Designed miniproteins, single chains. Designs and how they scored, part 70

Each design is a single chain, and the fold is of that chain. pLDDT is the mean over its residues in the fold that is shown.

## One batch from the design tools (miniprotein)

Design m2576
Fold by ESMFold2-Fast:
Structure m2576 (fold): chain A 63 residues (1-63)
Amino acid sequence: MEKKLHDEILTALVRMTYAIGKTNTPEDKEGIIKELEKYLERARKEGAEEAAKEAEELIKEIE
């Protein structure tokens, strides 16, 4: 399992949660979704199924 990729997604989530709390703009929200989509694509390419599912769930929650 790709532990490093999973940790990167969690770290990104924590930082993005802070950004949402400070700005509350639609543009910031879209930026966060795009970053998570990058992790999702990388997880799928590397076959890290758990990381991919986690990224998908986070994108749905933020939308």
Scores: mean pLDDT 68

Design m2577
Fold by ESMFold2-Fast:
Structure m2577 (fold): chain A 63 residues (1-63)
Amino acid sequence: KFQRVLDLVLDLIRRALDLGYSVDQVRKMADSLVDSLSQQFGLSDEQKQQIREEALKEIDKLS
């Protein structure tokens, strides 16, 4: 489910940045999570890219 994967990725980003992980570390963690969850939940490549774009926006907004 697109929304659940998006919510999980955004939650990871917020928590990791709050814990003091670097932006580069958070980007790598988020990308890995997107890959794993997209495969697990059967997301399309287009949906996967949309989640990546939202993840990058969130990182930029919070950092």
Scores: mean pLDDT 82

Design m2578
Fold by ESMFold2-Fast:
Structure m2578 (fold): chain A 109 residues (1-109)
Amino acid sequence: IIDELKSLIEEAAKELADDPEVQRLYKAAQFVIETDEDEEERVIKLSELLLSIARVAIDNGRYDLAKEILEKVKKLVDEAYKRGVITKEQAENLLKRIDELLKEIDEKR
C-alpha cells in the first residue's frame, strides 16, 4: 500500500513536472515516507496528498490524469481498510472526497 501510494505520487509528479504546487506536494510526500510515523498515518497523509495533486490536475484541465489518480487512490484506500490499516471512518472520509472530485470532473465536461 505505502509503496503503491509512493509510486502513484511519483508518476503524477512526473506528469505535472512543471507545476510548482505538485512539486511542493511531492516533496511533502517524500517527507511523510521518510518519517517514523505509523502505517495508518502514512496511508492517510499520502492519500490526502494524492487528492491535492488530483485537484491541481483538474484545475489544469488534466481530467484523464486526475481520474486515473483518483481511481487508483480509491482502490488503495479500500485495500488499506480491508487490511485493517485504517478505520472505517477514515476510509469513508477519503472515499467521499474521492467521489466528490470524480463528480466534479464529470460536471466540467
Scores: mean pLDDT 83

Design m2579
Fold by ESMFold2-Fast:
Structure m2579 (fold): chain A 114 residues (1-114)
Amino acid sequence: SLQLTESGGGTFKEGSSVTLTSKSSGGTIVRFSWYAQKPGEPLQLLATIDSSGNTRYDERVKGRFTISYDAAASTSYLNMSDLKVEDTATYYGLAVDSEGRLAFGEGVQVTVVA
């Protein structure tokens, strides 16, 4: 019943900025996380935000990426600044609702070219 709809992927130039979005439906979200999956690498947690607005970031993206959650829109945003070729990955949202249900998004591909 908990669902995520993701958008904002594509092909971007190195040094540009992009905002990925993940809209939730079917639950009241208490935590949202963004993950990156690169070919041949483990799934990596990038950022988390809770319903009180507390955030946590992986050191590799701290200062470049910002997570937010708009409760009125039921939407999480991952704002990615100063894109690097190494940021090329599939990005996934993960939502946890007040009932403890989890939804994992289908993923959005971000390709960064020099």
Scores: mean pLDDT 89

Design m2580
Fold by ESMFold2-Fast:
Structure m2580 (fold): chain A 64 residues (1-64)
Amino acid sequence: SSTLQQALQLGDTIVRRLREQRASPEAIERALQGFEDHLRREGVPQEDIDQVVDHMRERLRRAQ
């Protein structure tokens, strides 16, 4: 869906920023929680939110 695609694009931007900043684990968790809350407020289905957050977590693990 276009909504899922937009969420994935925003998630990629957040991951890139966190990587550039060499963010701490605590900062990463705050950013992921904030983004998850944002997606819920925008009405994104929980299954899509879970998919986006899982992709972001995997990318952050690989990037280290």
Scores: mean pLDDT 85

Design m2581
Fold by ESMFold2-Fast:
Structure m2581 (fold): chain A 58 residues (1-58)
Amino acid sequence: GLLDEARSLLEKAVSAGKKGDIDEALDLSDEVMKLLSKLSDEQQAELRELGEKLSKSL
């Protein structure tokens, strides 16, 4: 589903950013933002929580 696709892209974007691949991180973030407009407010909040957890683990 759209939420699962957004989660996968967000995980890849955070990973790329942590590795210093800023161009890839930005491209992946743009894809996540495209999906966000199609997600509910609750689903968007879930993705934000995932992003925060991924940032803390690296």
Scores: mean pLDDT 78

Design m2582
Fold by ESMFold2-Fast:
Structure m2582 (fold): chain A 93 residues (1-93)
Amino acid sequence: LTPEQQALVEEAARLGREAALAAAAGDEEAAAEHLERVREVLRSMPPEAVNTAGAAAAVAAIRAGEEAGRPEAGQRVADRILRGMEEILRERE
């Protein structure tokens, strides 16, 4: 990855974590906002980097959910990130 792409992967991970923490706190509106920002980051990346950024965001969401004592919230956010990633990749076929 280029340095710019690496920064976007790190941003996607940060947003995935924040989405999971918001969901764990019951703030579904904030969680949805962060998830939309993840999708924006994924759409800005070349197709070969989308999988890396999506995976990083999903892993960050799972870890954040575990840290918050709400692993189910982290998993739900991770599932939504991965589905969004798959939709973006299909749009680029």
Scores: mean pLDDT 85

Design m2583
Fold by ESMFold2-Fast:
Structure m2583 (fold): chain A 81 residues (1-81)
Amino acid sequence: MAARNEELRKRASKITYEMGKEHLKLAQEAIEKGDLEEAERHIELARIYAEQLKMLGDEKTAEELEKEVEELQRKLEELKA
């Protein structure tokens, strides 16, 4: 039971992280196109996936994703200024 739950949790974390990374990629592409509203939407979605990782107990991967979210958010704010 416990080993099966651990395997399912790791699989869920991997999928969640990949989804978060995909949204950061889409945000970067939106920034390159000058679509700052679309970029902000994708950054917000990536932040939600980081929260999901914390709920799954994957704090380290959540922190990695949160750092990438913050870096891209700063880039977006610089472009708005």
Scores: mean pLDDT 84

Design m2584
Fold by ESMFold2-Fast:
Structure m2584 (fold): chain A 64 residues (1-64)
Amino acid sequence: SELKEEAYYRATLIIGVLLLEGVSEEDAKRITFEELKAQFPELPEEEIREIVEKSLKDVKHTLS
């Protein structure tokens, strides 16, 4: 869905910035999850968790 795609792009941007600023992966996931919950309240928390995990993997791959 377009909403899930938007949430994914938002998550990749947030995680990317946080990792570049030296935030830990665990804190980056927590912060990104809470931000996505606030911005995309219509998405189930399980889907937000999956988006955050996928975004973290993709960002780490890009930064490698």
Scores: mean pLDDT 86

Design m2585
Fold by ESMFold2-Fast:
Structure m2585 (fold): chain A 69 residues (1-69)
Amino acid sequence: MAVDLSEEEARPLLETPEARELLREAQRLREEAEELSKSSDPADQEKAREAARRAQELIERLARLIAEA
């Protein structure tokens, strides 16, 4: 089966169902940021930066949510 366990940061997060959902969202934003970053348009580059920032915010929220739990 295709399962990714290479991300050390995601290891403890995968234990909680809530963390799993937030991880999915963060991954989606990271992928969107990468795709937009490849675009030649400066507007797309700005969106890529915003998406990357949101992904990082979600990762920080995940860490806090786990710590509070």
Scores: mean pLDDT 71

Design m2586
Fold by ESMFold2-Fast:
Structure m2586 (fold): chain A 115 residues (1-115)
Amino acid sequence: SMKEKAIEYIKKAIKAIKEGNYEKAIEYLKKAKELLKPLDEEMPEEVKKEIEELIEKFKKNGDVYSAADALFLAVQYKNYSTALEILILLVETKDPKYTDAIIEALEALIEELKK
């Protein structure tokens, strides 16, 4: 299934992150994102706008709490491609201080996709 293929790519991304191979992790997460995009549930416009504002705040100010809030909203509304887009942005920082949080979020996303 598309979910099973996406889960396999997320697992490969986790392994790549643990090995410090951020470029390969981003490649795998982008593949998982494309596989999950057709499964996304529609979000209300207000929620889309809130996620966009939180992502922009992260991009401008490096506010990782804004990225975490955006990720939580995307998962809550079952928009998994947006959740992966936010996680890709975090991996693209290449900052090892986010490694454990990114892995935990990816593992939580795998469990959500298994439901």
Scores: mean pLDDT 88

Design m2587
Fold by ESMFold2-Fast:
Structure m2587 (fold): chain A 65 residues (1-65)
Amino acid sequence: KATSYLVAGNLLYVAGDYEGAVKNYEKAIELDPNDALAWRNLAIAYEKLGDTEKAEEYRKKAEQA
C-alpha cells in the first residue's frame, strides 16, 4: 500500500540509496497523490541526487497536496 512504499523509501534514504528512495516514493504518490509527505520526501531525495529542478517541482507538489 502507499504507506508501505513510503516506509521503504525512508529506509532506503537513510541507507544512502537515494535512487531506491525515489522509486519507492514515486510508487507511494502513484497510489496516494495527496500524500504531501511522500511528495516532500521525493523532493528531498531528488535534491540529494543533484536534480534541483525536479526537487523544486516536487516541493511545490507537496505544498498543493
Scores: mean pLDDT 82

Design m2588
Fold by ESMFold2-Fast:
Structure m2588 (fold): chain A 60 residues (1-60)
Amino acid sequence: MREEQLKKVEEKIKKIAKRLGVTLSDEQLRKIAELALTLYGFPVTEEQLEEVLRVYLKIA
């Protein structure tokens, strides 16, 4: 189910954001998770999620 995939991706994003010293709202988590799933499909790797998160937050 799409919702289950989104929740798993959001959990990984949360972990990565904490490592990078960033706090994200639930809406930001959802948006980044949807973007990652659109770009890579499921499953998404931590490296792919870190790249999406860095680009989203820092416009790298």
Scores: mean pLDDT 76

Design m2589
Fold by ESMFold2-Fast:
Structure m2589 (fold): chain A 66 residues (1-66)
Amino acid sequence: SKEELIKELQERTGLSEEQIEGAINGAIELLKNGFSEEVILQLLQKEAGLSEEEARKVLEYAKSLL
């Protein structure tokens, strides 16, 4: 669930709930606009400060909502 993902990422990264929701919403918008998964993973790592594994979790969740 969204709540479980947010809690897991908060514990791993120390980011706020709002920052993690921003990363999820950003990934959804990029997917809707036709960006490749590789580009989205790079942006999540750079902009949100996520690891590759954490960025993949966000991307997979975002894909599940489409």
Scores: mean pLDDT 84

Design m2590
Fold by ESMFold2-Fast:
Structure m2590 (fold): chain A 60 residues (1-60)
Amino acid sequence: SLLEEAEKKREEARRVLEETGRRILELASDPEKAEEVAREGEKRFAELMKEAEALEKAAK
């Protein structure tokens, strides 16, 4: 179902945040690179969440 597909996208988004957070912690000595990683992770998270929301709306 569309709701099951949306849930998969939300789980993917959660994994993206976890991986991004771990990478940022490893870059504590390089704040500029940490900010780049954070921006990339946030963009990927937002895209996945937007896809999930679209699927949930379609499942109406």
Scores: mean pLDDT 84

Design m2591
Fold by ESMFold2-Fast:
Order: sequence, then structure tokens, then C-alpha cells
Structure m2591 (fold): chain A 63 residues (1-63)
Amino acid sequence: MMREALLRALEEGLRYGNLGLPAAQEAVERMRNGEDYSEAFDRFLEQVEAMAAAGRAAAREIA
């Protein structure tokens, strides 16, 4: 199920990637508690997309 896979991916990211993103932490906590996490998760995805775009731009400059 997508939610279970997403929760595992976020937990791994927080554990090893040290994702200091409050929205990611809030989304994981709400998922564990069975709460509505949609707004927190949407904010997290917006932040990830912005960081991915910045990372791609930086990689193109280096490579």
C-alpha cells in the first residue's frame, strides 16, 4: 500500500538522511498516530521538489 511505503521511506530519510524538515517530521508523526497528515505531507513534497530543483541546478554547474 502506498501509505505504508511512504511512511517507511520517510522514516529511513529521517533516520539516515537527518531530514531536519519540520514538515517531514510532522507528517511521519501524524501517520503513526493515524491523524490527517495530508497538509503536512503536501508541504513536505513542496519542499522536496524545491530542493530537488536546486540540487539539479547545482549538479549541472558542477558537472
Scores: mean pLDDT 65

Design m2592
Fold by ESMFold2-Fast:
Structure m2592 (fold): chain A 58 residues (1-58)
Amino acid sequence: MEALIQEQLAIQGAIAAALKERGVPKTLEEQKALAREVVEAADVSEEAKAAALATIEA
């Protein structure tokens, strides 16, 4: 549980850094695509990736 929370915070930080570097995409679909790319590239557990991807698609 605690490790999953830390992994979620790491994913959020990575998404924020990507948005700062690349800029915020104009459409919601492009924003979701960027977030999915960052989540998939993250060095975190499959459980953390699945939870983050489910949140992005909702």
Scores: mean pLDDT 75

Design m2593
Fold by ESMFold2-Fast:
Structure m2593 (fold): chain A 60 residues (1-60)
Amino acid sequence: MELEKKVDEYFAEVERALAEGDWERAQEIAKKMLDDLIDAKQFELYQRFVRRKAALLAER
């Protein structure tokens, strides 16, 4: 599973959506990424996502 590459792509899309002011789309993308990480039982990537999401939310 190319999950790490997919996570990086999700973060790029979230950052782009936030830059465009589309907060709802950013949250939708982040939620899909979280669900994928939980289903794959990738706890390391899950923790990376949680930390990155918190940093992005702090900018709002």
Scores: mean pLDDT 69

Design m2594
Fold by ESMFold2-Fast:
Structure m2594 (fold): chain A 74 residues (1-74)
Amino acid sequence: MDEDIRRGIADILVAVAKMGLQKGDYEGAVRLAEKAIELEPDNADAWRVLAEAYRGLGDFEKADQYEKKAEELA
């Protein structure tokens, strides 16, 4: 069940990325969210985490772009 395994891993990556955001590890959150998106491009939570991480890094242009993507998928 490749899709089920892929989704499960993506969900774990998103959860760890969210923990990183709470601790201010924006760079780590970007890497984990990007990996989750690679596995599950339609995972709205992964795009939202990526947007929040870039906002924390001060890249508001990317943050706005990824936030819109998350809203389209939600």
Scores: mean pLDDT 84

Design m2595
Fold by ESMFold2-Fast:
Structure m2595 (fold): chain A 82 residues (1-82)
Amino acid sequence: LVEEAKKLLEQGKYEEAVKLFEEALKQGVELDAQALSDYAEALAQLGKYEEALEYAEKALALDPNNLRALRIKDAAEAALKE
């Protein structure tokens, strides 16, 4: 599920990627910092900035130096201030 979601994200299929990340979470799969940052990126690409911020912050709690999560957090915070 997580690897398939990552492949969909890399293909620009953000809605399908989000669905597979949500299914993984529902099945109790524990997402590492990389998977959390990938999920946050897919959410941000769909304009779901509140959710993208939540998962970017979760990724940063596990890995404070995750550059993808840092970029998504900055982008989501900027979008939410509009």
Scores: mean pLDDT 82

Design m2596
Fold by ESMFold2-Fast:
Structure m2596 (fold): chain A 72 residues (1-72)
Amino acid sequence: SAGQGALKRAQEYIKKAQEALKSGDIDKAREYLNEARRYALEAMRLGDRQGAISLLTQVEKLEKEIEKKEKE
């Protein structure tokens, strides 16, 4: 379904963001998290609310981790 496709895309971008963060590419990690958020919100709009909330929680945790690193 379209919602499942959006969830899969969000998860792919979360993985890419984690990889970018491990390599020290904070700007690229932020770009990937923005894409992950966009796809998770699309999945929510298409009815996959619980899956989308789980992925949005992962995005928020990674964004907060980046903010902590940027303050140092």
Scores: mean pLDDT 85

Design m2597
Fold by ESMFold2-Fast:
Structure m2597 (fold): chain A 61 residues (1-61)
Amino acid sequence: DEIKKKMEEAGKAGSEGNIEEAAKYLEEAAKEVGKEAKSGNTVEEVQEAAKTALEAYDLSK
């Protein structure tokens, strides 16, 4: 989903040395997490989204 996509792009940008792009995608991912929490999703759904984002970021390094 969008959080995973932004985290993957952040990881790739960081890996390529594009620190400014990496920071931009990390900010966008954080905003998407905030939106999911505000949309009345359960704590478990938000936690699964965060877990997926972390896994995607780790794989893209």
Scores: mean pLDDT 66

Design m2598
Fold by ESMFold2-Fast:
Structure m2598 (fold): chain A 86 residues (1-86)
Amino acid sequence: SKEKAEEYLNKAELAYGVAEGMAGIVRGIIKAHGRSEELEKLLKELEERAKKAEEYLKKAEEAAKKGDAEEAEKYAKKAAEAAGLA
């Protein structure tokens, strides 16, 4: 149903928000305390996770527009996995 697809879209949005938030925290640490090789590597890994979560969010958005709850659930789960929440 459209309502179920929207619920899964909300979960995908939360997952992306968490992934981007984690990257933002590391960017903040680098800005405040300077760059280290370890922090730069961690930031790259977190930015790649956030990018992947965003790609799955976009697919969940398209599924929600179609009212496809099964496809929306699939991409919400993939977004959560990319964010490290599953």
Scores: mean pLDDT 87

Design m2599
Fold by ESMFold2-Fast:
Formats: C-alpha cells, structure tokens, sequence
Structure m2599 (fold): chain A 71 residues (1-71)
C-alpha cells in the first residue's frame, strides 16, 4: 500500500541520515540533522547535513559522499 511504501521510505531516510551522521562524527564534524532526496528509482540520497548553533542558526556541514566524489 502507499502507506507501507511511505513508511519504508521514511525508514530508509532515517537510516541514511543516521549513517551520514556517524561518518561525519568520525571525521570530527558534528551534524544534528540532514536533508534527503528520493530518486526516481526509489533510492534515498543524503543531499545536505546541518548543524545548529546555540542561537538556532543552521550551518551546512556537507554530505560525506559529496567530498569523496570530488577527490
């Protein structure tokens, strides 16, 4: 059903963000959240990671995959 598909997509997005946060933390980069994009094939891709400062301002941290692709 569409609801079951939505739940599966939400779970995939959470897992992708959690994994990206783990990788960034290992690199000494603190992220508190992220944004994902679903491709036409149903693949979830992390597009941005963010850190919030004490004033509540969002700072882009970048995705771990983007840096690897540029090297």
Amino acid sequence: SALADSVARAQAAKEAIDKAMEILAAEGRDATGGAVEETEDGTVRVVDMYRYDAAGNAHAVGSPGAEAALA
Scores: mean pLDDT 68

Design m2600
Fold by ESMFold2-Fast:
Structure m2600 (fold): chain A 55 residues (1-55)
Amino acid sequence: SMIEELEKKVEEMLEKMKTLSGPAKLVAIHELRELLKQLPEELREKYLKKLEEIE
């Protein structure tokens, strides 16, 4: 489904962010937040929490 495809992209971006620092990490965070807007509220909250833990 489209939601499963979006979750895969979000998970890929979260893994990528663990390897980034400085301006590149900020760009990745912005891109991830744009993807999260396309997810249902419950999934968005789940991934926002994960983002907060790695930021």
Scores: mean pLDDT 80

Design m2601
Fold by ESMFold2-Fast:
Structure m2601 (fold): chain A 68 residues (1-68)
Amino acid sequence: EKVKELGEKGDPRYVPYLAAQLLDPDTEVRVEAARALGKIGESARGALQGALTDPDPEVRKAAAEALA
């Protein structure tokens, strides 16, 4: 029950894969990765902090919203 609910709300097992997507050359992919990491929460905090330094303002905004 809780394992399935955690997967639906953000499974920390996906953090390494989503963190890799934050390095994608496509801005839309990086924005979606930041939003997905936000759903995971604490385990994704480090990756989201890195996204706050992204050159694209939409990626930075998504990371800031995810950390709020």
Scores: mean pLDDT 73

Design m2603
Fold by ESMFold2-Fast:
Order: structure tokens, then sequence, then C-alpha cells
Structure m2603 (fold): chain A 120 residues (1-120)
């Protein structure tokens, strides 16, 4: 139903907004050399994206094109966060900060995409 699609889109947007905020905090912590905080924030961003992925899988059953596009965007952000965590574990704060910043922009792009779909 149209109502169910809207509910799923709203939930994905909220989760993506939280993921973007955590990715931003991870980037800031990594830039300051606080690798434990950077990893913890990045793991929180990953938790939000894992929830968003489950919601996107339900959306894909109702709208395969939009659901797949959202899933692809979530996977892209997840890969950047995982690479950022790996860089932070090696003590490469500059690389970790760049990867987490790219992840934050990716999650913000997902929010913008979902808002466009909601407006249609």
Amino acid sequence: SMERIRELLERIRELAEEAAEYARKAAEAAAKGDFDAAIAYAEKALEKLEEALEVAEELEELDPVVGQAIRDQIEGVRLLLERGIAAAKKGDGAEAARLFERAARGAEGLVAFVREVEAA
C-alpha cells in the first residue's frame, strides 16, 4: 500500500539521518586521534544502516526499483564505514577521518534521495 511505502521510507530516512550523525562524530574523533571513540561511533552508524537495510528489504518487495536503489546506497556507506574502522585500527587518523567523512556524505545523500521519493 502507499501508506506502508511511506512508513518504510520515513523509517529509512530517520535511520540514515542517525547514521550520518554518527559517521560525522566518527570523522571528528578520528581527526583528533581518538580512535576508540571513532570506532565506537562508526559501529553505531553501522547498526543504524543494518536496521535501514532490513527496512529497505521490505520496501523492495513493494517497490523493487526504489528498494534496490536504497539498498545499493546503504551498502556503499557500510563499505566506507568498515574501511574507516580498519584505518582507525591501524592508527591512520587522516585516512579514517576521510573515509568516515565520505560515509557521512553518502548517508546524507541517502536522506536526500529518500526525501525526493517521499515528495513524488
Scores: mean pLDDT 93

Design m2604
Fold by ESMFold2-Fast:
Structure m2604 (fold): chain A 80 residues (1-80)
Amino acid sequence: SLLEEAEELGRKGQELIDQKKYEEAAELYEKAGELYEKIGKYLQAAISYFAAGESYRKAGDYEKAEEYFEKALELYKKAL
């Protein structure tokens, strides 16, 4: 299912963070966020995009970090 795929991407993202592979982790958290949006889980999508933003920040990509923090905030507002 899309839910199981999103959860697995989040788990793998955390493993990549532990390995300090921040850009790769950010890409997995982006995909997880997109899948959570598709199934209407806006809170989980916001959390995933926030994790992508933090991962881009740690990678030194401040422009992408800002973009994903803004996406996370928008989805937190939708999560109700």
Scores: mean pLDDT 89

Design m2605
Fold by ESMFold2-Fast:
Formats: sequence, C-alpha cells, structure tokens
Structure m2605 (fold): chain A 89 residues (1-89)
Amino acid sequence: SLEEFEEFLEKNREKLEEADKRFLAIAEAMKKDEKFREKFEEEVEELLELLAKAAEAYEAKNYEEAIKYLEEAIKKAEEIYKKMLEYLK
C-alpha cells in the first residue's frame, strides 16, 4: 500500500540519504573520469535499471515491488561506492 511505502521511506530515511550521497559521488566520478566510466558503466547501468523498475512499480501502484527494487538499488549504490573508493586509492 502507499502507507507501507511511506513507512518504508520514514524508517529508512538515513539509509536513503546516504544512498543519495553515494549516488551523487558515483555520478561525479563517472562525469570526471573516463577510465572510471568505462570500468563501472555496466554496474551503474544496473543501478539505473533498478531505479527505473522502482519508479515503474510505484507508477503502477505496486508498492511492494517498488520497495523491493529501491532496496536493491540502495545496496547496489553501496557496492559501487565501495569499489569506487578502492579504485581511487
């Protein structure tokens, strides 16, 4: 339900804020570093696909599916961010 989706956002507010920061950092790295872009393009495409699926599910009022894809997107952003930090060392 929409109420369950809203509750998910409230419960995961800090985690979502951190995921947003990570996504912005990844986007900046993709913009500034061609070699980074080439290396991580596939993984970033997977992240964008998960976000697109979450948006599509939300539009269809399939809130359970939207939550599922959003959780997967948050996890994927964290994984890419960790790899980015290792790459930048």
Scores: mean pLDDT 84

Design m2606
Fold by ESMFold2-Fast:
Structure m2606 (fold): chain A 59 residues (1-59)
Amino acid sequence: SSLREKGEAYYEKGLEAEKAGDLETALEYYQKAGRYFFEAGDVEAFERVAKKVEELRAK
């Protein structure tokens, strides 16, 4: 898969972990998603993931 597709896959895993209440696993997946989106140059997707990471760390 492309870097963006990998980012999307990890972002979806993060959302599922967050929905399940596993915030530590969600944070790890969101961080992985952010790395792939950053490398892909997808600024909008990176910012979306960065906001999710900030929300989880504020808890």
Scores: mean pLDDT 85

Design m2607
Fold by ESMFold2-Fast:
Structure m2607 (fold): chain A 92 residues (1-92)
Amino acid sequence: MKTITVTLGGDPESADEIVELLRLAKERAEERGDFKLIANVGGTPEERAKVAEAADSVGPGGGNALQARKALTEAFRKAIETGEDATVTGTL
């Protein structure tokens, strides 16, 4: 079993939709036993950089997991570039 931990920055209210999307991906992953996602708000620039690497490593799980991975990767890439917390907005 592999565990991938991610940290989200920015406004907690804005992050709620992403947390729910992560919950869906996590539900599928736990049923299969392939991976697990944990979302937290806040963190230091170093923590965000490590989390971006982990987000890139999201594996099986199919559609919901891939959507969560793309959204998280985009948000953390922005956080690394600006040095600030970022909120995931890839919800279509």
Scores: mean pLDDT 46

Design m2608
Fold by ESMFold2-Fast:
Structure m2608 (fold): chain A 72 residues (1-72)
Amino acid sequence: SKIKELAEQALEHLKKAIEALKAGDLEKAEEHARLAQEYLDQAVKLAEEAGDYALKLEIINQANALVAAGAA
């Protein structure tokens, strides 16, 4: 599933952005955050085009949960 692959790439880059931020590497944090957003936008768009609004919400919720966990 292309949507799942894009969502997994988004979450992986988001994790790397959080790790870079914790390490004080603002340049890497910004680059990974940008890539995470690009992959997330693609995954959400494809889920929406497929009419799978449940999957769209699941992807958004997974990203939000990861950010919340990284901030704690």
Scores: mean pLDDT 85

Design m2609
Fold by ESMFold2-Fast:
Structure m2609 (fold): chain A 66 residues (1-66)
Amino acid sequence: MLTEEERKEMVEFLRKKAKENPKSREIYELIARLLEEGKVTPEELQRLINEAKSIEDLLKKLRELL
């Protein structure tokens, strides 16, 4: 399980990436939000990324967790 500090660092990193990458902003913001709200664990996130066939498939799976 991530520590609170590690979770905060991941969320800040993802939000920075969202700001720097407008085309990928939606995915970075969704991941950051899910981690911040505790709706996904890092282990589950890694699994979803590995199982996703495309960026669109990953976005669909992430939206279902909201």
Scores: mean pLDDT 76

Design m2610
Fold by ESMFold2-Fast:
Structure m2610 (fold): chain A 63 residues (1-63)
Amino acid sequence: EEKEKEEKLKKIDEYTIKIADGELDEEEFEKVLEEIGKYLGLSEEEIKDMKETHLKLAEERKK
């Protein structure tokens, strides 16, 4: 369980980097976050917050 959760979170980090590099669009990233969030049993509000946080981090990495 913990290892599976850690692996899913690492995928989010990888996709965040890909967004910053321009290799992955925002729509694809949102789909990945929704899939992982649902797998983790997060609420819609939590998934939305996670999307906003990671998109913001990706934007900051572009600098």
Scores: mean pLDDT 70

Design m2611
Fold by ESMFold2-Fast:
Structure m2611 (fold): chain A 65 residues (1-65)
Amino acid sequence: SELEARARAALEKARAALAADPSNEAARLAVLAAEGAINNARAGDPASAQIALDTAEALLAKALA
């Protein structure tokens, strides 16, 4: 699904940010949120998946600032 694809893209970017700086708390939280979005999308819970994806994208923006 598009939502799962977006969550995977966010996860890849969050993992890259965390690998570059392991102390980056926003990147660590973005990884967890993106994984949650993928899991909820696969479980057929698009509402929870969307909330988790929005959280992941916001945390990723903070991690990359």
Scores: mean pLDDT 88

Design m2612
Fold by ESMFold2-Fast:
Structure m2612 (fold): chain A 59 residues (1-59)
Amino acid sequence: SEADELLARAKELGDEGVRLVATGGPREEAQRLAEESRRLLEEAAKILGISVGEAAMRL
């Protein structure tokens, strides 16, 4: 479903941001990835009719 695709992408971007921070990468890029991940998570939550917190538990 569209929501599942958004959740999968949010997880991918979130994991990449964490990896970037762990390897001492640029903070600005990590912040951008985190913001995009959160945006996708919020959209998935709206589609599913659940809270952002509940959507995050599905990542």
Scores: mean pLDDT 85

